Designed miniproteins, single chains, continued (5). Designs and how they scored, part 18

Each design is a single chain, and the fold is of that chain. pLDDT is the mean over its residues in the fold that is shown.

## One batch from the design tools (miniprotein)

Design m16633
Fold by ESMFold2-Fast:
Structure m16633 (fold): chain A 92 residues (1-92)
Amino acid sequence: RPSPLEVLATIGIMVLSLAIKEAKKGNYEAAIELAQSALKTVDRLEEAGADPQLVAEIRKQLEDAIKYAKEGKFNEAIKKMEEARDLLAQAL
């Protein structure tokens, strides 16, 4: 039976995998919206009792990804989304 943390982490991973896929296709607006959705999922992970240090690192990677995407630095943005996804996998 999956815990609330496992469910939220899985949702975050799926959303970020879609964001990375859209960014690689050049659909940067969709990628930014998906990254922002993942950031909201991270807030719910914190409320559900996830490790505060892990949450802070995931949040930082996602905020950096959104910033780089808005600056047109799409390769940097993708890298940060991949790092955030890998950190979410540690919450499982």
Scores: mean pLDDT 87

Design m16634
Fold by ESMFold2-Fast:
Formats: structure tokens, C-alpha cells, sequence
Structure m16634 (fold): chain A 79 residues (1-79)
């Protein structure tokens, strides 16, 4: 369902941005940063499942979000 896919992508985008904001805040505990990254990963995985068989542009958007989560995970390991 298109509405469900759009909602999942929106949630994934919001979760990635929340994780990024937590990582950028020097006062954020590592536990909070890791929790936000895990939430972002879960949201992206959900969007990826719903995007299977969808347009190449939709799949590219989800793949971009997945890579952003991987980058956030690496940065969190460096803190």
C-alpha cells in the first residue's frame, strides 16, 4: 500500500534525523545515541521491506537512509 510505504519512509527519515541530532549533542549519553540509532535502523528496515518491488527511485531512497544509519553507527563508535 502506497500510503503505508510513504509513512514508513517518513518514519525512517525522522528516526535518522533524531539519531543525528542526538549524536551532534555533546551532552547526549552514548546509551541514548545508540538507542536512537537502533530506532532509525528498525524504521529503515521496515521501509526497505515495504519498498521491495517498488520503483528504483524509492529503493534508492531507502538505500540512502540505510547508508546514513551505517555512518551514524560508525560515528557513535568513535565517541
Amino acid sequence: RAAELQAAIGRAFDAVEEARKALENPDSPLEVIRQKIEEAREAVDRAAELAQGDSPSTQATVERLRKEVEELEKKAEER
Scores: mean pLDDT 81

Design m16635
Fold by ESMFold2-Fast:
Structure m16635 (fold): chain A 71 residues (1-71)
Amino acid sequence: MTKEEVKEYLRETLGLDDEQIRAVEAGPGPFGDAVRKALEDPTEENFEEFKKQVERVKAMRDGGLAAARAA
């Protein structure tokens, strides 16, 4: 697993560009934490956690994971 594989996974799964990946890396919460860990130390464990967070973000974006307080 490499740093470039992490970036490629973000580009392919979420459609992020390099600037957006940088923003996510600096971002708060478990998704940002998982991206930072995978980029800094791309171990199998960090990559698995990273993939779980990417899938959660994708599900939230698709409106299937969280109930939003919408009127």
Scores: mean pLDDT 73

Design m16636
Fold by ESMFold2-Fast:
Structure m16636 (fold): chain A 67 residues (1-67)
Amino acid sequence: SKATELVIEHETAKIAEKFNNPELAKKIKEMLLKDPTMSLKEVLEKLKEEGFDPETAEKIIEELETE
């Protein structure tokens, strides 16, 4: 849904600013836009494949889940 896309874009933009990691936030946005039902484990696994730091990725996903 277009409303879900706007929420994902807004939340990932805020996270990019907060964690000063726009590339990681962009990758999470891409994954969630393709499959909003993706599990935390699947998101972390894909981020590791892309070479992102798993600790930072976990904190960002935690922030997304609490908002």
Scores: mean pLDDT 70

Design m16637
Fold by ESMFold2-Fast:
Structure m16637 (fold): chain A 64 residues (1-64)
Amino acid sequence: MTLDQRNNAIARAVQAVRDGRLDEAKKILIDELGLSEEEAEAWVKTVKTQIAHARADSEQLRAL
């Protein structure tokens, strides 16, 4: 796997988590990065938590 392919997959997975498409993010991690279901689930949970904390800390940005 090339670094470009890996970086693209990670970027799309992060965007899917940000959009609330957790199943899509998990699928990208498994299909393109070769993570196990357990690893992909842990990654999505971690990123989701980080996004939630960052959003709470910045507090606004505007809610949409």
Scores: mean pLDDT 74

Design m16638
Fold by ESMFold2-Fast:
Structure m16638 (fold): chain A 97 residues (1-97)
Amino acid sequence: SEAEKALDETAERLGLSPEVRERARKIFEDYLKKHPDLSEEEKVTFAKIAVEVADALELIRLGILRSELNTAIKKGDFEKVEELQKEIEEVERRRRG
């Protein structure tokens, strides 16, 4: 569909990983199930928004993890610092397409 094409093109433009793209697709499909009366133009618009929301959620997660990392550093919790650094690297890897 035109909406699916818009989703794929937006994800490609933002350089998103397959995992983030799949999250965007789920957000899009869930919204369409709740709103079956959407026009084709509205579906295309929401497909683009779903991609932006999926990317924003990963950015929020990174922000939270970085905040937790700063707290662990201040407390001298080196085991937690190592764990959080690995989680941050994994989220960054999942975001990159």
Scores: mean pLDDT 85

Design m16639
Fold by ESMFold2-Fast:
Structure m16639 (fold): chain A 72 residues (1-72)
Amino acid sequence: AEGLRRSLEAAKRGAEKEGNEEAKRAAEEALRALREGDREAAARHAGEAAGILEGLSPEEVAELEREMLAAL
């Protein structure tokens, strides 16, 4: 999960710089879940942040969340 944590911290900073409050919030929630050891919440919120920042479809977000959960 170290790589995911670094990616989420970078995504949070990027969202802050762009003024994207929704993406920033999702990244913050994912980082919190990682600190708490909640793998499912971490994957869900990380997928939400990526979906917002990259304009992914709901289906693509669900696939990304599944892959991230498997990697955690």
Scores: mean pLDDT 76

Design m16640
Fold by ESMFold2-Fast:
Structure m16640 (fold): chain A 79 residues (1-79)
Amino acid sequence: AVNEANRLFAQQRYEEAIEVYSKLDENNAEVWFNLGLAYFNLQRYDEAVKAFKKALELDPSNEEAAKYLELAQQKLEEL
């Protein structure tokens, strides 16, 4: 299931990737991080922030998730 969602993400099919990721294990930090990236690429920054925060709750050492969280928050302030 993660592989299917990751494939859709790699093909820039972000809406479809979100649908598949959303059906996966809610305690998986990688799933939440990739959900955040998919929302971010769709410019859905509110949802990206929520997803990155959940990724960091599950894996606080994910430096990339922290970076994208900050960037998504900055984008929300610009809109």
Scores: mean pLDDT 82

Design m16641
Fold by ESMFold2-Fast:
Structure m16641 (fold): chain A 60 residues (1-60)
Amino acid sequence: MNLGLRLMGAAAEGRAEEVRRLLAQGADPRFAGPAGTTALDLARALGHDEVAAILEEAIA
């Protein structure tokens, strides 16, 4: 299972609970997709503030 790609998808959808679940399973919050885009970049671009906050906390 590619947790990094799933984390990006969950962040793009604004699915905060799925983001937390994937991070708990060991998803790397710094994972960069094919275009160098991270889950945090997607959450910020799409205005998913709760998801962005979760990812910022995980990176710290």
Scores: mean pLDDT 81

Design m16642
Fold by ESMFold2-Fast:
Structure m16642 (fold): chain A 65 residues (1-65)
Amino acid sequence: SLIEKAEELLKEAEKLKAKGDNEKAKELAKEALKLAIEAIKKGEDKKKAIEIILRALKLLNEIKG
């Protein structure tokens, strides 16, 4: 499932950010974002996909600022 993989990547990104690996966290968060958008396009759980998108964007914004 795209949504399941997006959630897994986002959790790993959050762990990497907490550990200080901002570069890897950013890469995984971007991948999670792409998969969540793809899940919406394919008609997977839109509510869960939107939640993942918002969390990924928040994490990416925190890494940039």
Scores: mean pLDDT 84

Design m16643
Fold by ESMFold2-Fast:
Structure m16643 (fold): chain A 61 residues (1-61)
Amino acid sequence: MEKAKEYEKKGEEYFAKGEYVKAAEYYEKAAKLYEELGDKEKALEAEINAGLALIKAAIDK
């Protein structure tokens, strides 16, 4: 669980810095770990955040 939360924090940090591609990578890592742990709600939340980061990356170039 701690590793998934750590990746979530890194995703948030990179998103705040405008590093959206890096943010998406860390959110995807968090989602995968949450899926492995059976935490479907956290996995879905992380997947949504990864998708939002990728949309931001496409807009901001």
Scores: mean pLDDT 82

Design m16644
Fold by ESMFold2-Fast:
Structure m16644 (fold): chain A 87 residues (1-87)
Amino acid sequence: MLEEKLERIREEVEAALAAHDAGDYEAAAAHLEKAAELLREIIEEGLEKEVGERYGISAEEARKGLEKGAENALALAEQLRAKAAAA
């Protein structure tokens, strides 16, 4: 269900922020990677139309937003893993 996946994404992002604030960059990266996975699952399940309807945008705009969100989350996770490795 879309709402369950969106709630899980929110939980993963909140956990990533908490881990980052605690200086646990490895845990923060893992949570962001999980959020990216869930964003991609929404696309794989064809739920971008429901996301568009929920936020008042087209299915194509929703799909692009989800793809960009996943890419941004993975890029941030890579930066955090590099930061953890340098510490």
Scores: mean pLDDT 85

Design m16645
Fold by ESMFold2-Fast:
Structure m16645 (fold): chain A 59 residues (1-59)
Amino acid sequence: SEKEKLLKEIADRLRGIGLAYEAGLALSKGKEEEAKKLIEEAKKAGATEEEIQAFLEER
């Protein structure tokens, strides 16, 4: 259904944003390989490059 599709899209976007945040945390801890994998998973989950970049630039 249209409602089910919309809810899935919202859930997928929230998951992608969470993965982008975790990538930023991994970079702050010097875990470059882990961060790279989390960035790719965030992209697969529907996070935009702009969303990913915003979290990677978080101080």
Scores: mean pLDDT 78

Design m16646
Fold by ESMFold2-Fast:
Structure m16646 (fold): chain A 78 residues (1-78)
Amino acid sequence: DKEKKIKEAREYLEKAREALRQGNYEKAIEYAKKAIEAGKDDKVLVAQAYNLLARAYLKMGEEEKAQEYLDKSIEAAK
């Protein structure tokens, strides 16, 4: 069911946002990746999840990975 997968992806995206807010960057990355997997057919959701990955990696000092995921976020939004 496409609607169930999109709902699951949104729940993972919210968990990723909460983990990022709490400074749990490892959990934010884990949940954002799960959101991408579940929501792969929703361009806006995938773009938001890649943006969260970029922000988490930037907070961890991984500038190259942050730039890679930011580029993927921009491409997914097209």
Scores: mean pLDDT 86

Design m16647
Fold by ESMFold2-Fast:
Order: structure tokens, then sequence, then C-alpha cells
Structure m16647 (fold): chain A 70 residues (1-70)
């Protein structure tokens, strides 16, 4: 449903904000807006999921580097 899509968007935007990535949060909003307009909401979910996963992996990589510098 469209309500589920909106909930998904809100969750990913919140994750991007928690990661302190305001540009990513805005990009996710734009991805879901396009998905709603063209009917490709599953593709929007996939793209947003990949972007959040990449952001988390990068944060973990930086944390690992900090630990290895000790």
Amino acid sequence: SMEEVEAFEKQFVKLAEILNKKDLAEKIRQIFERGRENGDVDEAKREASMLIAEAIIEQLRKKREELLKG
C-alpha cells in the first residue's frame, strides 16, 4: 500500500539523518517521490536500501580504521 511506502521512506530518511548525512536523506526523499510518480516504488525501495547499506558500510570501515590506529 502507499502507506507502507511512506513508512519505508520515513525509516530510511531517519537512518540517513542518524548517520548525519542530510544530502543522503534528501536524495532518498527524491527517489521515493519519483517512484510514486512513475509507479516504480519497488525500485525506489531497492535503490534507497542500497544507499543506506553503503553508508553503513562506510561508517563501519572508518570505525575499523580508528581501532586499528590505536
Scores: mean pLDDT 82

Design m16648
Fold by ESMFold2-Fast:
Structure m16648 (fold): chain A 65 residues (1-65)
Amino acid sequence: AAAEALAAASELARRGAAAGVSPEEIRKQVRDLALSLGLSEAQAEQIAEEARLMAERIQKERAAA
């Protein structure tokens, strides 16, 4: 379900950003996860892009702290 994919995407983005994984790599991992959960390619791309932006924001905030 989209809600499950979004929750997993948020977790991957937060943990990946904290570990120094690039936003682009997090985007790729989230896209693959969403597709494995049965979402369409369009839905997977949307969730993956949201995760990439979240990871970028987290990394910038951590660098500024």
Scores: mean pLDDT 79

Design m16649
Fold by ESMFold2-Fast:
Structure m16649 (fold): chain A 70 residues (1-70)
Amino acid sequence: SEKKKEIKEELLRLIGEILAKIGEIEDLRRKLKETEDEEEKKRIEEEIKKLEEEIKKLLEEMEKLSKELE
């Protein structure tokens, strides 16, 4: 059905966004290990925390959409 196809396409889009944000966190974690500036470390840690909260919201959205396929 068209509705099931649309939900699957939205789930794939959300998965893509989550993977992209995970990649950004990994890049930031590498930068954090290489940074000696304490103020820059704080900024990076805050950005990681923001990305983790965004991933959490995307996962909640995926769970809602997955239930619509049942």
Scores: mean pLDDT 87

Design m16650
Fold by ESMFold2-Fast:
Structure m16650 (fold): chain A 44 residues (1-44)
Amino acid sequence: MEEERKKLEEQGKKVSELIDKANEAYRKGNFDEADKLLKEANKV
């Protein structure tokens, strides 16, 4: 399905963005926020 293909691409982008934000949180020393972002990435 065309919608299914777009959904997979969108999910991939969301995961990448969440991982980037999690890395930023680790950089700032906000480990709780980083963990939360990684959990969100796993749900996508």
Scores: mean pLDDT 77

Design m16651
Fold by ESMFold2-Fast:
Order: sequence, then structure tokens, then C-alpha cells
Structure m16651 (fold): chain A 140 residues (1-140)
Amino acid sequence: DSARVALEAAYIYANQGKSEEAIRYAELAMELAPDDKELLAEAYVVLGNAYFKAGKYDKAIEYYEKALELDPNYVRAYVNLGNVYFAQGKYDEAIEYYNKALELNPNSAYAYENLGKVYKAMGKDELAAEYFAKAAALRA
């Protein structure tokens, strides 16, 4: 209960861009429930999100990878890893992680949209248009 309340506070602070508060409350949640693997995986995603918003990409990657060590099927962690690599201009790595998310959830309009954004950034406009069309079809 206390661990869950701390994790909810971490999400609220992360969404507000208050990275230091988000980190403190996520760490508190992990300390209060060290054997709750589901809560730990979610707390690692919050830590990754807080570091990503702070521009600390290497730490964001580290925490998303820790979440995947606890839950290898955590679709959101794969999408978030793709987002960090895209922000770094590492387009091939971004594509790899978005494709892993699609292997687990083939109906992810968000993953198709993000693939479109990466291909557009690479100058592959026709391929980008195909991925944007796939995302739009899944939202119809």
C-alpha cells in the first residue's frame, strides 16, 4: 500500500517534469516493496522516464533495461528505449526496439507512428508514409 502510494507520487512528479521528486518517490517505492517484481519493473520505467526528461539518456536506457530484466514482455519499456535512441539520433537502434514492441503487440499504432517518424528523420519519406498509414488504419 505505502509502496504503491509512493509509486503513484513518482508517476505524478514524472508527468510534471519534476525529475528529482519522481526519482525519490520511485526509489522509496522500491525500498518499501523490494520483492514485488511487478512494482519494481514499473518503478524502473518511472526512473527511466524521469532521466529521459532530464536529458540523461544513458541512465534512462539503464533503467528501461532493468525493467525488461524483470519483465521481458514489457511492451512500454521497448517503446521507451526506442524513444531514447531516436532522441540520440541512433535510428537503427530505435527501429530495432520499436520492432520488438510490435512483435509483442502487433496492433500498436504508437509503435508504427514512431517508426514513421524515424524513417522520415532518415529521409525515407515513402517508407515513413507507409508506417503512418499503418498507424492510421489501426486507429480507424
Scores: mean pLDDT 89

Design m16652
Fold by ESMFold2-Fast:
Structure m16652 (fold): chain A 77 residues (1-77)
Amino acid sequence: KKEEAEELRKEGERLEKEGKYMEAAQKYTLAGRLYYQSKDYESAAESYLKAAEAAEKAGFSKATVDNLRDLAAELAK
């Protein structure tokens, strides 16, 4: 549901403010998936983009970051 996705996005924002980028990326990715299932493609795209930014700050591989950015770009069409 959208409520679950919104709570996960808020958790991601809190974790990002605390410098916990790995956990933030995980929460943003889950939020994006739930928004997508709710057909809220704009919020899903935004959540995946935030996940990509958090993953980059956490030191994830370029492939992982690029995959998240590509997913966000596809949903933003």
Scores: mean pLDDT 84

Design m16653
Fold by ESMFold2-Fast:
Structure m16653 (fold): chain A 68 residues (1-68)
Amino acid sequence: APTPEQLEAEVLLALAYMTLGLAKRAGISPEKLEKIEKLVDEIQAAADRGDVETARKLYEELLKLVNE
């Protein structure tokens, strides 16, 4: 079974992909969308190594970017 940290990182990654999908459908600017895609890629890398602290921090940055 995955560790609690691995599970949390995977949940954050799933939320990040959902946020990206919603942003694409909402017609967000290409410049902002590129920044969102980069953050999602970084969250994926953190999740792949089970780094929940980094995944959490990057997800918070993603939420701030979406609310700009």
Scores: mean pLDDT 84

Design m16654
Fold by ESMFold2-Fast:
Structure m16654 (fold): chain A 56 residues (1-56)
Amino acid sequence: GKPGTPTEAEKFYEAGVIYQQLRKYDLAVVAYQKALELKPDFKEAADALEKAKLAQ
């Protein structure tokens, strides 16, 4: 199927994933927090934020 257009929350989540891959966990935390600020029920961002915080 045609992929949906990413929301701003999804774009911040993707930025967080990229920072986490670069081992920039502090920047990943900020990106995931912004994703959750835009979409508080964003479970994937919440789980990723918890993991990034533990990696700091």
Scores: mean pLDDT 80

Design m16655
Fold by ESMFold2-Fast:
Structure m16655 (fold): chain A 64 residues (1-64)
Amino acid sequence: SAEEHLEKAKKYYEEGKYDQAIVHYGRALLLDPKNEEARKFLLELLREIGATDEQIADFEKAFP
């Protein structure tokens, strides 16, 4: 479920496994595109790992 992927993403984030955290946040959003919590955490993680403004904008265009 979307919630299971969100929980896995949070655990990977805590472990510093950002690639795995991104994958599971993305899967949560794929299952529930209106999941505001998953969107918020993914955007926060992308900013933390140094994603560009263009990369963030591209993500926001995919989930307006």
Scores: mean pLDDT 76

Design m16656
Fold by ESMFold2-Fast:
Structure m16656 (fold): chain A 77 residues (1-77)
Amino acid sequence: TPEDRMKELVERAKAGGKTLEELLAEVSRTVHPWARFDAARAVLEAAGPTEEELRYLAEHSKDPAIREAARYVLERR
């Protein structure tokens, strides 16, 4: 289910050892478009990227949902 996929990606983000880029690519590939913003936001919150990384993702990510999620997280820092 979409919830199971999001939970899996969040757990992988918390565990470390995977690149943020790879996890966000999984979100874009495996999460339904309507849930991508919520999934990307949850992954970003779990991974704890720097403000510089969030700004880069907000400006340069190809997936609009990832750009919006990065902006959302950045604005609440």
Scores: mean pLDDT 77

Design m16657
Fold by ESMFold2-Fast:
Structure m16657 (fold): chain A 70 residues (1-70)
Amino acid sequence: SLEEKKKEVKAELDRVLAWAEENITDPEKIQELRKIYEEALKKLDSAKTIDELNKIYQEFGKKIKEILDS
């Protein structure tokens, strides 16, 4: 269901944030990651299809990679 998929995506976002807070010492990178996380959560709440959830998750992963590669 859409609700189950939202729960799964949120759990993954939560895991990434927790990992970052444990492993990243650069406060600027942590702040950028938190901003991306908050934006992803807002999009997640508004998502009406599984396709939208997949796009949100893919975009989140891309943005996180860009921060880590910086």
Scores: mean pLDDT 83

Design m16659
Fold by ESMFold2-Fast:
Structure m16659 (fold): chain A 88 residues (1-88)
Amino acid sequence: GAAEREAAIAELRTLIEDAATADEALSKALQLIRKLAEEKGISAARIIGLELQLLGNLIEAKLEGKSDDEIKALILQAAESVINEMFE
């Protein structure tokens, strides 16, 4: 429901803000997404697909030489979109 989605997004924001690096932020975001996907009964193949989407965005940003703060913002945006998709 909307309340569970809002709680998940709030947890995501806190995890990313508390992360010391972009790599830590990605790791924590992926852990949260995997937990939520398992709780919702999403297939392993779909979970892998969602993780690859996040990794693609991170790899592109790193290749462009973006800062950790810029990469964290991209991880937040991508992970929030993934969470919204899981709750539709």
Scores: mean pLDDT 80

Design m16660
Fold by ESMFold2-Fast:
Structure m16660 (fold): chain A 69 residues (1-69)
Amino acid sequence: MLEEVERLLEEVRRALEEIEDEEARRRAEELIREAERLKEEDPLLAQIYLGVAQLVIAVARTIERRRAE
């Protein structure tokens, strides 16, 4: 489980670099930080936080793509 959390952390951090929205980035960074705190104590909850961060990033990327016409 911890190995999976670490892998997901790396994926989410890479996805975060793809977005420009400061608000979305800040929100995702907060979720990532919480996941990092929980990864050893509650790996499942850490995964949930990372899943939410991925969703925040995906929404931001979609909005940014639509604005970049």
Scores: mean pLDDT 80

Design m16661
Fold by ESMFold2-Fast:
Structure m16661 (fold): chain A 84 residues (1-84)
Amino acid sequence: LTPEQEAEVELALLAMELAVARSILRSGKPTKDELEEILAWLERVKARAEELKKRYPSLQGDADRLIAEAERLIKEVKEELEKL
């Protein structure tokens, strides 16, 4: 694989991680500790997508969509933490 193709695969894996995080948030009643772990995980996914976007401009569209979804989930987790 070229470095760009490897980055495309990594973005797809990050998208799968977001899908898993969303599933956990929707199917369970996470504890405060679980919400904090999910928040840290989502922040890492967002940071990595931003790095890939910066390094590979051709991936900007896919990365921007992933970053937007991560930010939406981060906001949701922060709102749940404020209720506890």
Scores: mean pLDDT 86

Design m16662
Fold by ESMFold2-Fast:
Structure m16662 (fold): chain A 109 residues (1-109)
Amino acid sequence: SLEEVLRILRELEAQLEKILAEMDSATPEQQRELVRKGVELARKALDELEKYRDKLSPEIQALFDGLRAQVDALEAAVAAGDIPTARKLFENLLAQVRALILALEEELK
């Protein structure tokens, strides 16, 4: 159901917010590990959401595909060891998760 999609996305949002807060007091090595954890959580959520893809509007599907692309970009930045870029991309990922939640909430009205 779309309610289950929102539950999964809100859980992801909360986990990413917690990780981002932990990054403020973290060393660069710890920040890299925290970003990797965020990538793992995002990929798990996106894989769980894939079974609902055909129930989503084309507009929401496009946002979902954009979220996958952002996770891929974040993983590439982490692999390159570019921690400042990885942090900015992590902040962008959280913003995109929030945008997807808002778009889904509007369609459920």
Scores: mean pLDDT 86

Design m16663
Fold by ESMFold2-Fast:
Structure m16663 (fold): chain A 63 residues (1-63)
Amino acid sequence: VEEAREIGAKVYEEGKKKGLKEAIEKGAEAIAKKAKELLSPEEAEAIEEAMKAIAEDAIKEAE
């Protein structure tokens, strides 16, 4: 892990007190919804699943 990533993780932990978890989830959902409007249904579904996984991992990393 790079030192910059460790600093980022600490910022995420501090942001959790301010509701960063909710912000990450909403961001991922917004991106997935936009993809459904711009891309084919199959591509949009793949992006939605990828964004869900990324958000889940980011939240777990922040814990």
Scores: mean pLDDT 66

Design m16664
Fold by ESMFold2-Fast:
Structure m16664 (fold): chain A 74 residues (1-74)
Amino acid sequence: SLVEEAFRLAREGLRLIKEGKELIKQGKITKGTGTVLRGIGLSVEAVLLAEKALKRGEASQEQLEEIRKLGGLK
């Protein structure tokens, strides 16, 4: 389902954001920043999938909010 895919992408996005932040702490600024941006991109994709599911009546507003939080988005 779209909502299941959205949760999966949000988890992956957050994982990359955390990995990128760790790389930045190690002084690997360029690689770390690129990794954070890739993670944010996946989290945004997750929200877009969740919005599509919501419009189709396949997801709730609560699930959309959970996906935003899970993906590290405010």
Scores: mean pLDDT 88

Design m16665
Fold by ESMFold2-Fast:
Order: C-alpha cells, then structure tokens, then sequence
Structure m16665 (fold): chain A 75 residues (1-75)
C-alpha cells in the first residue's frame, strides 16, 4: 500500500541520516534487511543488498545512492 511504502521510505531516510551523523550503520542495515526480506521485486532486493554491503564497509555515500535507488524503485 502507499502508506506502507511511505513508512519504509521514512524509516530508510531516518536510518541513513543516523548513520551519516553517528558513523553507526546498524539501524540502516536493519531497515535494508527488512526491505530485502519483504520486497518481491528482484531489482529492489539487489539494491538493498548492495546498500547493506556499502553501509557495513562504512561507505555512506555509496549506501545513500543505493537507498535513493531503492526508494525510487518502490514508487
């Protein structure tokens, strides 16, 4: 539903902002894993997995690019 997509988008953006502000990727990785588990779109799953890898490496610029693409693909 449009409401569920909006909630997921807000959660991803909040977790990304937290990672960028604190250097802690854990909330972002958790939100991306939820997207990976619940999405039926193979493209969204691939982007979420790439975002997890970037976040775990501390590459928050790459993680941000993947999060933005996940959000775009879900719309």
Amino acid sequence: SARQIRIIKTSLRTALDYAKATGDPKPLVEQLRIVLKTSTDPRVKELAQEGIKAAEKGDFKAAEEKVEKVIEAME
Scores: mean pLDDT 86

Design m16666
Fold by ESMFold2-Fast:
Structure m16666 (fold): chain A 62 residues (1-62)
Amino acid sequence: SHMKEEALKRAIEKAKEALEELKKKYPDGKGKVEVIGDDLVRVTLVSGEKTFELVVPVSMYE
């Protein structure tokens, strides 16, 4: 539905913001944003031996 599409768009925008904040703290880190099904957006950042994962539920923006 249009509401779910807008919620997914907002979740992706928030995930990208979270990744930018992580990159400020870990500037040499490599990050990605992934959509998992239609329910979750996952942010991953790898910096050296450390891996950071954050999950943004799409339902928070429905």
Scores: mean pLDDT 81

Design m16667
Fold by ESMFold2-Fast:
Structure m16667 (fold): chain A 75 residues (1-75)
Amino acid sequence: MEVEELAEWAGELVRKAARNFGLSEERAEELAEEVRRETLELLKKYEGDLSKQVAIAVGQVLRALGDLLDELLGF
């Protein structure tokens, strides 16, 4: 799996989660693109270590979901 594909996967999960939480399509896409971009930059630092890359992608998804909950709660 290329780092770009893994970053796309992370962004897409966050987009779907944001939409399920009732965010607009535009806001969901904005958040997904932010997660994709940040995940991709982190993954580039760990090229060749697939296990670490997967862990980073999962960690970024979980962090973004936490940030989304904070946004919804007004923190």
Scores: mean pLDDT 80

Design m16668
Fold by ESMFold2-Fast:
Structure m16668 (fold): chain A 66 residues (1-66)
Amino acid sequence: SAPPAAAERPKPEEVHKQVKEALKELENAVLSEEEKELGLALLDDLYKKGLISKEEYEEMKKQIEK
């Protein structure tokens, strides 16, 4: 397996900033069903990796699912 390089690993604060920006974009964006599926998959991956909190995950999920 190819392990991730430490230099390419995002900092938790950077992830939190991206999550806040994504939440605002999701509130204003018109999402297709395909985009919703991709968004939910990305959120699940981020939550599984511990990059976002449960509260952030649930909030973003609501914005994607309407």
Scores: mean pLDDT 69

Design m16669
Fold by ESMFold2-Fast:
Structure m16669 (fold): chain A 56 residues (1-56)
Amino acid sequence: MKPIAKDVVSGKEVTEEEAREILKEFMPDEYADKVLEEARKTGELPFPSKEAIEGK
């Protein structure tokens, strides 16, 4: 699948499906969807901090 973003922490390019699977390991699906929305808009997939997740 086509990469949608680059992981800003590791520098790896990820597809939407790969990003979703990674995020689901660290957070509930609802937060993963929000992070994926941002990644599509910015082209970067940041690892969200606990503060960012709790702030949503």
Scores: mean pLDDT 64

Design m16670
Fold by ESMFold2-Fast:
Structure m16670 (fold): chain A 63 residues (1-63)
Amino acid sequence: DALRREAERLERKARLFREGAKQAEAMAQQNPEKRKTYLDTAEVLRELAERAEREAEELRRRL
């Protein structure tokens, strides 16, 4: 079903954003001078992941 495929696409996208957020947090630890920038990036990526997860959940509920 198209809705199931879209949910799976969003779930994969959310996982990639979560991985990016963890990478940004690691970079914040290694680069104190740029800590705020990396932490801000991690927060944005986490918000994008949460949005994708919510959209996927909504699509799953319609199945």
Scores: mean pLDDT 87

